# Designs tried in a protein design run: designed miniproteins, single chains, continued (5). Part 21

Each design is a single chain, and the fold is of that chain. pLDDT is the mean over its residues in the fold that is shown.

## One batch from the design tools (miniprotein)

Design m16752
Fold by ESMFold2-Fast:
Structure m16752 (fold): chain A 74 residues (1-74)
Amino acid sequence: QEKSDNIAKAIEYLNKAEEALRSGDKETAIEYAQKAIDYAEKANSKTLVARAKSILARAQGKEEEAERYDKEAE
């Protein structure tokens, strides 16, 4: 199922982005967060989109944007 596949991919890339961000690899975190956003949007999952955008914002040093997306993801 297309939606299920997109959700699985979004979660996969979201986890990779979180790991990269935790390790200080901001470039890799940005790349995986962008992929997570793409799959989350295809899955029509606003929660996953918000989570991925939060990670992207943190990787870019945009703390205020990240906090906004964290709130949106709940």
Scores: mean pLDDT 83

Design m16753
Fold by ESMFold2-Fast:
Structure m16753 (fold): chain A 81 residues (1-81)
Amino acid sequence: LGKAAALLEEGKYDEAIKILEEVIKEDPKNADAYLLLGEAYFKKGEYDKAIEYYNKALELDPENKRAKKNLEETLKKKKEL
């Protein structure tokens, strides 16, 4: 996860997504991997995909404050057009 988070900070969203998809393949209950996938798609402007992954993160970890905040922010961005 640390490498994927660093790639997101560097703006390397597609590389981060590739690593996160591999993480989910090995551990499909990794809520943090779904959270970071949501953040990657949000930064790419793919808000619908970001919402799907944030919802998946919240299904696995309902009390995740970062996922809740990011979901609200993404929904707000989608409404701003």
Scores: mean pLDDT 84

Design m16754
Fold by ESMFold2-Fast:
Structure m16754 (fold): chain A 80 residues (1-80)
Amino acid sequence: SEEGRKGLLARILLLVAESTLFAVEKAKNMPKEQKLRDIEGARAAYEEALKIAQELNDSDLITRAKEVIERAEKLYEEVK
């Protein structure tokens, strides 16, 4: 279904965002400017995922998207 495809897309976008944030968090030799760019890149993915989750009224996806956003915001504050 279209709804099922949207849900899958949201999950993939969250995985991409989570993977990017994990890479930034664990990178000991990545320049600050690159870390900030990568976090900003992840923002596009998790914002789209949250939008889809809200459109689907999927509480589990909404919760996961919000957790990714909180993680990204915390990491951004630590790096900047």
Scores: mean pLDDT 87

Design m16755
Fold by ESMFold2-Fast:
Structure m16755 (fold): chain A 61 residues (1-61)
Amino acid sequence: MAEELNAQGKEAYKAGDLERAKELYEEAARLGNEEARKNLLAVLHDMGDDARVAALSAELA
């Protein structure tokens, strides 16, 4: 289930739909998917949200 949301997030990201990718990765990460947490960091960086990138990077460490 979490891996399905992560896969859908990747497809949205490839399509350039950063907002949709963010939503899907946030839900997958909430369900415990570690890859989705890393992908969420990448989407937040692309969106220019440096504060959330820093916070999420600290959580991954």
Scores: mean pLDDT 76

Design m16756
Fold by ESMFold2-Fast:
Structure m16756 (fold): chain A 60 residues (1-60)
Amino acid sequence: MTKEELLKTIKESQEKLLKEAKESSDPAKQEVLKGVAESLGLFPSGLDAAEERNEKRREE
């Protein structure tokens, strides 16, 4: 699986979650879905940071 395939899947999931949030009548569910979608949008940057932290954990 390539990084491009992963990023495409993340983007598709983000759009799907935002659509579900918009269609939801529950404000709490809308907030949760928007939060998850926003977190997915930050995942590429977080993946690089997680790789750096994982190397430090192995050094411990």
Scores: mean pLDDT 67

Design m16757
Fold by ESMFold2-Fast:
Structure m16757 (fold): chain A 56 residues (1-56)
Amino acid sequence: DVIRELAERLGVSPATIRNMSERERLEAIASVYGGGTAEGAARVEELLARVRADLA
């Protein structure tokens, strides 16, 4: 569960992730998986797409 893993890493509930705006989710994922590398950027994009799919 991408949402559950992200929630655990951020110290929030999965419901908090579901109630975030798209921008808040981008910032949250970038804070955990970013790091200014091309690999980190690709990972952030992948995880955002997965979260969007789970919430659609």
Scores: mean pLDDT 75

Design m16758
Fold by ESMFold2-Fast:
Structure m16758 (fold): chain A 92 residues (1-92)
Amino acid sequence: SAEIQKAVDELKRRAEEEGIKLDVEVSGTTLNLTATFPSVERLIAFALNLIGMGLDGYDVEIQIEGMTLKATITAPDEEKLLAAIRRIGDFI
């Protein structure tokens, strides 16, 4: 949806401001995210927040290699996907 695309664009803008290289793909209610972090502290903080989302009703898969984190986040519906993208923008 246009609303989801706007939220993704805002998330990418926030990542750029924070020095994070971010690639985002949306398929259905699933968000695929690849983020390369400028520091281990930023990477760990981001991963912990994503794990927290897994406790809040999202299905979260995380893979870490070096300074790069790949995540698959599946929401139960489009409203929750939009909320997830906005929530990620708050802690990136």
Scores: mean pLDDT 90

Design m16759
Fold by ESMFold2-Fast:
Structure m16759 (fold): chain A 72 residues (1-72)
Amino acid sequence: SAKAEADKLYEEGLRHYEEGDLDKAIELFQEALKLEPNYTKALIELGRVYEEQGKFDEAAALFKKAEQLGQE
């Protein structure tokens, strides 16, 4: 299912983030969000990676969306 696939992409994204591969982490979190646009965990982690890159406006937009979904 799309949910199960999004969960796997999210887990792979976390692994790459832990390994310091920010670009791959972003790609995997974005793929998870294509399958499940309201996947709050992926929105939050993508926002954290953008903060690490100094993309504060993009990060803030993702955090705001996660907050609006009520699952921060």
Scores: mean pLDDT 86

Design m16760
Fold by ESMFold2-Fast:
Structure m16760 (fold): chain A 63 residues (1-63)
Amino acid sequence: REFDLEVEATLKLMQAAIAKKYGDFETAAKYYEEASRLYEEIGRTDLAEQYRNDAEEAKKKAE
């Protein structure tokens, strides 16, 4: 259900934020990508695009 996917996406975002706080930008990027994919599945294209951009920024910092 959409609600269950939103909860899962929120947990991924929390993990991404924790990883980013500790400088683990590779892990942060992976969780942002997973959250973006979940938001695409529920039709929240606006949020999917936002978190895809967050993943790209994290990847740049990891390099």
Scores: mean pLDDT 81

Design m16761
Fold by ESMFold2-Fast:
Structure m16761 (fold): chain A 68 residues (1-68)
Amino acid sequence: MERVKEAVRAAAESLGIKLTDEQIEEIARLIVENPDDYEKIVEGIEKITGLSRFQARLIARAGLEALR
């Protein structure tokens, strides 16, 4: 959980995006609860943040890598 939150934050920062702690928490939960459903994670990040699919995909990958 904590590693996933840090990975999500770091990925967003690398894209020049500032996420709230609430958005980071919600995204981390989405990843932990749906580790095998990449499309669901990406769509969820888009809905939570309003970011593009491209940005959401990068954040999703970083979070999933941290979960391993």
Scores: mean pLDDT 84

Design m16763
Fold by ESMFold2-Fast:
Structure m16763 (fold): chain A 82 residues (1-82)
Amino acid sequence: MKEKTIEADVHLPVPVTPEQARELAREIEAALKSVPGVKSVEVRADGDRIHVKVTVEESSYDETVAALGKAAQRAVRRALEQ
């Protein structure tokens, strides 16, 4: 089956601690891994940016994009609640 790669950067609106950045990255990774058809997930925190790279089956592309969008919104909200 054909696979697609999604790459995105989640920009946090405020600075977060390194510990908090790691927690947010872990939550994004867990959300993406919960989608059927996801083959690999790489999440890296770098200052106020969280880099996401996910490889997914073509049939699960739309679900993965939606999950990434929701996870990104949650991460931004959590950063603002500090």
Scores: mean pLDDT 81

Design m16765
Fold by ESMFold2-Fast:
Structure m16765 (fold): chain A 85 residues (1-85)
Amino acid sequence: MSEKLLLEATASVYHMAGIVYYKNGDYEKAVEYFEKAAEYARKAGDLGLLAASLENLAKAYEKLGDEEKARKYREEAERARRQAE
């Protein structure tokens, strides 16, 4: 496995973990795992996974009542999505 493939696989695993925690109502854990997913997606250059992770991070922050961080990460997700296209 190349370093890039390992980083992408790691990001995907963290993203899936974040989704599981989000669905279970554990928004603090969801934030933790979506932040890790975004970090590794960025290192891998996977802009699609980065955008998805940042969008889900924004949703988790909305559930925690942090509207400022939710807005920030939604804007970052939009930028990553535009760079992927």
Scores: mean pLDDT 88

Design m16766
Fold by ESMFold2-Fast:
Structure m16766 (fold): chain A 78 residues (1-78)
Amino acid sequence: SEELMKKMEEIYEEIVKLYEKAKASKDLEEKKKLLEKMKELYKELVELFKQVPVDEILRAIGLLLSAIGLIFELELEL
């Protein structure tokens, strides 16, 4: 549904904001804390993805791939 996709997009935007904050930080402990928050939001995206209808699946996959990419990029910098 459009409502489900909007909620997934909102969670992705939250992950992006946490990523940008982590990239701007010089504190390793703050970066780790932000990474853990991003991982929790990613788990929420995965749970919502299970509810996605077949006709929205490609769009939802795109959001999941983009989100996990940011998590891996940040994790590699730690």
Scores: mean pLDDT 88

Design m16767
Fold by ESMFold2-Fast:
Order: structure tokens, then C-alpha cells, then sequence
Structure m16767 (fold): chain A 85 residues (1-85)
């Protein structure tokens, strides 16, 4: 694997872990405070899965590193926009 793609894969794995932590936090808030947190928790869990898949795709095909990285950044932005809507 190219050094650049390896670094991107590691960054995507880190982002997936952070998004998973956010999803777990929001899932607990949904259980305690009710339904208003549930859509945000689901959105965060979806973003975490996308980041995990992107990291795997980057390791399998280094040429996709930039595309997969941009995809995850877009999902993070959508999650942030959804949270602030």
C-alpha cells in the first residue's frame, strides 16, 4: 500500500471510532430523554459504518483513498448539519 493511502486508511479508522463513540452517546441519550435523539443517533451510527467501509475500501484499493476520504468528510458534514437543524 502507498504511504499516503495507509495514512488515509488510519485516519478513516480513527474517524470511524470517533463517530461510533458519538453514536453510542446519542443512543444512550435517546434511551434516557426519548425519541428526539433517536434520528441523530441513527445518523451517527450510519456515518460510523460508512467510515469503517471507507477505511476497508482504501486498504483494498489505494487508488480510492481520496474518494473514500471525501465521502466520509461529506457524511461528517451532513451529520453536523442535521444536528444543527
Amino acid sequence: MQAEAEKIAQDLESRAAALRDVAEYLEEEAKKKGEEYRPLAEKAREAARIAEEAARATREDPSKAEEEYKKVLEEEKRLADFANS
Scores: mean pLDDT 82

Design m16768
Fold by ESMFold2-Fast:
Structure m16768 (fold): chain A 61 residues (1-61)
Amino acid sequence: SRELVEELLRRFAERARAAGVDPAAIQRTVSELLEEHGAELSEEELNEFFAGAQRVVAELR
């Protein structure tokens, strides 16, 4: 659902800020969130999450 994608992006943004936007920490955070909730996402929602995560990283630099 759109709400699930938005919630995961909020969690990603929070963890990314805490980790200081380090590439290795960003990759680990994405992997952790997908391991926890990835099975609940459709292919389209997964693509939305990745696009949103890229935007979050760009905004935090």
Scores: mean pLDDT 77

Design m16769
Fold by ESMFold2-Fast:
Structure m16769 (fold): chain A 72 residues (1-72)
Amino acid sequence: MREREEALARQVLEQARAVREAAAARPETAAELLRAAAEHLERLAEWAASQGLDVTAEALREAAEELRRAAE
């Protein structure tokens, strides 16, 4: 189970990085896109925590914080 969570956590962080790169290429819509992505990841983190996927939930929260900070 933990190995699967670690794989999911890596994918989440990699996708968050891709979203940041995409936002950097489109600054006129970057803030809204980053905020929407952060909100979505926060909801997923809450759901993951409710399922006992603590490692995945932590990675999702970290990704959400990073995207929200980038939106500033």
Scores: mean pLDDT 76

Design m16770
Fold by ESMFold2-Fast:
Structure m16770 (fold): chain A 83 residues (1-83)
Amino acid sequence: MEAAKRLREKAKEEEDPTDRRFLESMARFVEELEREGVPRELLEKLAELAIRDPEKAGEVVLRIRRENLSDEELRRLLEEAEE
């Protein structure tokens, strides 16, 4: 399943407006990263993290936006987030 589509479908299932808005924002962010050429595998990992651990996914997003992470750095960050 496409990463952004998965996030949007999960957002439809959320009863809390804050959680719904977070997932919708993550879907838009994943679409932005896809347009920037980030590999699908990393986008899928980020989407999975956003569904499993929204707080940790939010921290990852802040680092991506502020630090201009490479694909390799993003992969490591997401792997660390998996435990």
Scores: mean pLDDT 79

Design m16771
Fold by ESMFold2-Fast:
Structure m16771 (fold): chain A 68 residues (1-68)
Amino acid sequence: GAAELEEVRREQAELLMIGAARAAGLNATGAEVTEFTDTKAVGLVTTEEGTYRVEYDGSTGKVTVTKV
């Protein structure tokens, strides 16, 4: 149903956040998605060095990683 599709989309966004953090050189251990749309994803990534905010803009492909 719709709830199952939303859960799958959230899981995909979490994997995107973890992947983006790892690509930036961070040892990511978990992610929490705060915003997810068809063109944008925003979340908090937990690492051994602290928490980072990851923002992905699907229209430009830009990824921003900022320490919280």
Scores: mean pLDDT 77

Design m16772
Fold by ESMFold2-Fast:
Structure m16772 (fold): chain A 87 residues (1-87)
Amino acid sequence: MPSKEELELEVEIALVTMQAAILRKGAERLTNPEVREKVRKLVDEAIEKVQKAYEALKAGDFETARKYIEEARKLVEEASKLLDEAS
């Protein structure tokens, strides 16, 4: 059975991934191509960080996993702010 800490990190990764997917869909509805591109770039960077977090988690490196989850969350927050300001 995975540890409680591993399950917690897997849930955090899943939540950030879901938020990134929602923002990607929101970006498709933006009429300003410059803002759309900025949101897409931030979402793509967040997805890359989530992938690195998952790799670290599978390697048992929970500290590195938490770092990448935090970096992904900051990118998602920035993308969300841009989407809200442009909507």
Scores: mean pLDDT 84

Design m16773
Fold by ESMFold2-Fast:
Structure m16773 (fold): chain A 61 residues (1-61)
Amino acid sequence: MISDEEWRARIETAAKRILATSKNPEVLEKVKELLELIKKNAPMKEILEKLQEVMDLVAAE
């Protein structure tokens, strides 16, 4: 099973990739919020909910 720490690390890596490649200001704003949640060690549920918001915006591009 993947630990919460490993999930956080993978999500952070994905978020940094989106931040580097996306040109959509709304996506960039949501990615920055996601990175802040990870930095603050927010509950995994909140991190996953924010990740879903980012992924939904990316899919809509």
Scores: mean pLDDT 80

Design m16774
Fold by ESMFold2-Fast:
Structure m16774 (fold): chain A 57 residues (1-57)
Amino acid sequence: EEEEIKKLLEKADKLEEEAKKIKANATTKEQELEAEELEGIAALIRAVAKVIAKRLA
C-alpha cells in the first residue's frame, strides 16, 4: 500500500516534468492550456496520495 502511494507520486512527478517541457516550448495558447491541465492532474494525484498516506499512518 505504501508502494502504491510511491507509484502515484512518481506519476505526478512525470506529469509535472512533461508539463514543464510543453510550457517551455509553447508557442500557442492551446499548448499552454495542455501544460496547465497536466499540472492540475498532477496536483490532484498528489492530493489523493497525501490523503491515503494520512489514513495509513
Scores: mean pLDDT 81

Design m16775
Fold by ESMFold2-Fast:
Formats: sequence, C-alpha cells, structure tokens
Structure m16775 (fold): chain A 66 residues (1-66)
Amino acid sequence: MSSAELREFVETLREKLLSGEISEEEAVEILQKTFGLSREVAERVVRLLKEGRLDDAGVLLVLESS
C-alpha cells in the first residue's frame, strides 16, 4: 500500500467511525483482516483515529502489519 493509499484508508475509516456508519468493533475487524493486526494493536489504531491522530495511526499500521 502506498503512503497516499494508507492516508486515504485511514481518513475514510475515521470518517465512517465518527459518523457511526461502522462500530468500533467493525473497525477493529477491518484492521485485523486488512493488515493482519492483533486485536490489541487494532484497538490502539481505532483509539488514535478517534483522537484525530491519523499520522500516528498510519505509522502504527505500517510497523505492525504482518
């Protein structure tokens, strides 16, 4: 995934989470299935997204995927 694709993914996931289109549990499942994250790491990413820390969320996804 390119940095631009990662940014778009993170922004889209945050918007869906904040709008209530998806639940926090659904966001965790998406992250686990897409990036192979553990539940604990996926929950940390969701927290960062809720806090608006998109760059930190993106870095964590790159470091912890696979």
Scores: mean pLDDT 81

Design m16776
Fold by ESMFold2-Fast:
Structure m16776 (fold): chain A 75 residues (1-75)
Amino acid sequence: ASIERLVGLALRVIGLEFELSRLELSPEAARLVEEARRLMREGLSLWDSDPDRAAELLERALRLLEEALRLARAS
């Protein structure tokens, strides 16, 4: 993955985390956020050694945060 792609994914993840931090989350939405945080930590650990895998993990984290946001808005 390119550094531009990694930076873009990281910024999107940070933005969604900020939005979710302002909401009261159901237990289901909170679990998705926690899973996304685990994927983000793994992706960050691979940033220099395996940027393609880092991008995959950040994209998975992004999808989980998007689902958490949908659930939070539906409550």
Scores: mean pLDDT 83

Design m16777
Fold by ESMFold2-Fast:
Parts: sequence; structure tokens; C-alpha cells
Structure m16777 (fold): chain A 139 residues (1-139)
Amino acid sequence: MELSKEEIREKLKEAFKALKAGDFRKHNQILAEIFKSLGVDEDTLYQVFALEYRGDEALKAGDWEGAIEYYKEVGKLLAREHPENLERIIEFYEMALEIAKKEGDKVGQIRYLSTLAGIYEEQGDYEKAEKLLEEARKL
């Protein structure tokens, strides 16, 4: 079932509320539904979650540059495996970044800025990627 842009935005807000409440199961279920709607296969989705987990652990350890590299690899992976869906994937991460900024979620902002930077690096837009990474490093 394909989700509209508005449905994705509402599900992202719901996922964020679940995360704030400590309901990681609900958060992960909502994200999996969104990625499935974006045409991301289960194997790629598994790799995305594994990289995001490693990034989150690096942030907890105070390794901000290591975290940025893991989140960039998410973006590069998505751009390589799903170039046909990349415009919708970019729109999803831009919406996720807007919500993270509105909510003051610095961890989410670092994650989504770095993921978008990885996508643009894979596309050869190094100037746009570097601007996004500079924003992430200031958080």
C-alpha cells in the first residue's frame, strides 16, 4: 500500500511521539511501513537499521564523526540500491529533518542531515553534501 506525502508526514509525527514515549517497537514499526511504501526492500531496510543503530551507539560514546559516517552510509546505500525511488526517499528525509528541527531533536537532525549528505555525495553533489555535514557538525 503506497502512502501519500501527507500520510508519511503524519506517520513521522506519530513515530516521533512513540520515540519520545520510549515505545521503540511502535517507532520501528511505523518507520518500516514508511520505507516499504517508498519501495525499499527488506534486505536494504535491515542494513539501514543496522547502520543507524551503529551511528546511535557512536553518538552515545561521544564519537560524533563516526556517527556521521554511519548515517552517511545509510544515504549512500539507499541511493545505490533504490535510484528509481530516490526522489521520494529524499522527500521523506527532508520531512523527517523538518520534524526533528521543530521538536529540538538534535540526534535526529544529525542522523537526517548526514543521511541526506550521503545521498548527495553518491549523486556527485559534493557542495550540497558538505553544507549539510557542516550543519550536522554544528549541533
Scores: mean pLDDT 85

Design m16778
Fold by ESMFold2-Fast:
Structure m16778 (fold): chain A 57 residues (1-57)
Amino acid sequence: KEVPLKDADVKVGDEVTFNGQKGKVTGLSNIAGIELVTVEFEQGKRTFKADDVKKVV
């Protein structure tokens, strides 16, 4: 089951999806209350707001 990262206890190493692409969380940060996640996909690393990405549970 997929859940939005903002509703999930996300950690480095977790599997997530964005627009049908699977990736692994490699970094977490919080800026002014905004949760940011850095995800490694096959095409490279990208940083997203947590609410734009879903966790695979």
Scores: mean pLDDT 73

Design m16779
Fold by ESMFold2-Fast:
Structure m16779 (fold): chain A 57 residues (1-57)
Amino acid sequence: SEELEAARRALEAARAATTPAEARSAVGGSQDVLERSTDPEARELAREAIEAARAAL
């Protein structure tokens, strides 16, 4: 699904983030998934992406 793919991409981006700008971008993508998706898997991945991005900030 689009939301699952977006969430996976956000998590990958968050884990690969080495700058605050990259981390902010990953958070933005993750927040969009949380706002739009009711899929529990997509929401879980988006939450993981936000946590990973916070660690990079």
Scores: mean pLDDT 82

Design m16781
Fold by ESMFold2-Fast:
Structure m16781 (fold): chain A 96 residues (1-96)
Amino acid sequence: MAEVRLEIDIESGIALLKVAVDKLGIDRMLKDPNVPKEEIIKALEKAMKDIQEWIERFRRLAEEHPELRGSLERDIAVLEDALKDYQQRLEEVKKE
């Protein structure tokens, strides 16, 4: 029980940290007029794919460990919000 919880907490922390780091990188690219539109699109699409994979994994973990569901659902909500933000940014970049 305790070992599984620790492993899930570590994985969750890594996922959220990676999303935060990716967001900082993308925000910097969006502010740099020398970065090609294609590179920004590729970065957004990759970040969105990574978030989707984390959401699917955490949903499976919540099914396997109902006692951790509340924590995992909160982490999934953060990831889903980040995914929506990236979807909006991708739409805006494609308009330019």
Scores: mean pLDDT 81

Design m16782
Fold by ESMFold2-Fast:
Structure m16782 (fold): chain A 86 residues (1-86)
Amino acid sequence: SERIAAVAAASEAAARKGEEYAKKAVEAAEKGDAEKAREYGEEAVRAAEEAARIAAALGDDESAAALRRAAEAVRERIEKLAEEAA
């Protein structure tokens, strides 16, 4: 159905947004911008958690669990990189 297709597309878009923000967070940290690294990191985590919620709603518990683990790993890595950049 159009609704299922739209929800699946939203999950993919949220996951891609999370990856893009995670990349921007690392780039900001590499440039010594701890504030931007944390801001982009927060956006990456939020997007990954949203993707996980959508995956769970579709019954894809395995993908939801993987996305939540990825969000946690991104949070930890970005926090450490931001501390080093400061």
Scores: mean pLDDT 77

Design m16784
Fold by ESMFold2-Fast:
Structure m16784 (fold): chain A 67 residues (1-67)
Amino acid sequence: DYAEKLLEAARAGDGEAVRRYAAALIEELRDDPEKARALLVEGLRIAHAAGHEESVRELMRALLEAE
């Protein structure tokens, strides 16, 4: 489950894993971009609250691509 892996990576501050799972999630949910966006926003909220700057940058990049 890429959503679960993305949120775990965001909590852990693993920016490379965040980038990888965000891209996989966008691809998996290409027919449901609203759901992809909601999950990316949740990941961004988690990473921001935890102070994981690299993960925040990767999630912001993914959110731009999710449209």
Scores: mean pLDDT 83

Design m16785
Fold by ESMFold2-Fast:
Structure m16785 (fold): chain A 83 residues (1-83)
Amino acid sequence: MSREEVIELTAANIRYIGLEFEVELLESRRDQLTPEQQELVEKLKKLIEEGKKALKEKDYEKFKEIVEEAIKLLEELEKQLKA
């Protein structure tokens, strides 16, 4: 693995860890979420599990794609929470 590949994967992994933390916070407040927002949290949880599988399979390109998809979904949820 090249230095550039290690840097990119490290950045994606940092974002993934942040995503896991944000989802944990949302789950702690699940009863305060609308049904639509709860559905978005469930989709985020599925993406986190798919990311774990990609890492286990060493499919780093798929892992990066999953992280980017999850970040976009989290941004959508955050916009809804701010009205």
Scores: mean pLDDT 81

Design m16786
Fold by ESMFold2-Fast:
Structure m16786 (fold): chain A 87 residues (1-87)
Amino acid sequence: LSKEMLAEYYEALGRMALHLGMPELAIKLAEEAIKLYPSAERYATLGEAYLAAGEPEKALEYYEKALELDPNNEIAKENKEKAEAAI
């Protein structure tokens, strides 16, 4: 089991936690995924978790980090607009 595969697993669990309405758990899982293997997609997931937790300013910071790694990340682009509207 590589760090990359383990990070993918934590990211998938984080997305599941978001779907189940558990944003605090999603934040912890996304942070663990980033520690193992950072990526634009994982930063975008962490942003989604913070937005769901009612922290749009932190969500915006992580969407901006995602866009620094991949300017074409669709999740970060779409959700950055939502985070900005919630401030």
Scores: mean pLDDT 85

Design m16787
Fold by ESMFold2-Fast:
Parts: sequence; C-alpha cells; structure tokens
Structure m16787 (fold): chain A 89 residues (1-89)
Amino acid sequence: KEELTAKAKELLKKGEEYFKKGDYEKAVEYYRKAKEYADAAGDLLTRGRAYFNLGKVYKEKFGDYQTAREYVIRGVSLYIIAIGDEFDE
C-alpha cells in the first residue's frame, strides 16, 4: 500500500508540473491517474487532492464550472471522511 501511495503522490506532482507548463490536458490525465492509485492505496487525502486539482483545471482553464463543482464536491467528501476519522473519538 505504501508503494501505491507514493506512486499516487508522484503522479499528482507530475500533474501539477504539466499544469504549470500550460498542458492542461496532460495535467488532467496525471491527476486522474493519481486519483486511481490513491483509491487503490486507500489514501483518501491524496485522492481528495487529485479531485481538487481536477476541479481547479476545469474551472480555471476549461471554464467548465459544472464539472469543476462535481470534482470539488467529491474531494470535499473524501476530506470530511478522512478528517472525521481523526475527530470521531
């Protein structure tokens, strides 16, 4: 699981590098891959971050506010679940 978490974080960073280079389609591709690896690893925080970054691209660069909102909502839900585990007891 640690290897999958490390891969998810690596893919997330690659997505951010493509975003900075202005290659938003590749940024989305790498964020989606990061999401899948984070899901396989059970890393809710990294998966949430991937959703937030997808929302950012769709809002700021593609102007697709509806898709952006859906990604942000999914990311927030994962963050609430992850944080809830820390504050439940």
Scores: mean pLDDT 80

Design m16788
Fold by ESMFold2-Fast:
Structure m16788 (fold): chain A 61 residues (1-61)
Amino acid sequence: MTLAELMRDVATAIMEGKSLEEILEEYKDDPETAELAERIYNRLSTFTPEQQQQFYDEVTG
């Protein structure tokens, strides 16, 4: 998985209202990717809803 694919997946999950636990469950068999997904989720969670939408639009193309 590329970093861009992971950012897209996490941004999509946030826009769908999924919890961090639901995202981590998807990556439970890859601890390295799960740790990175958690870091991306925590970073995006500091954004405003408008900034989250903008990021989602940019990473989903």
Scores: mean pLDDT 80

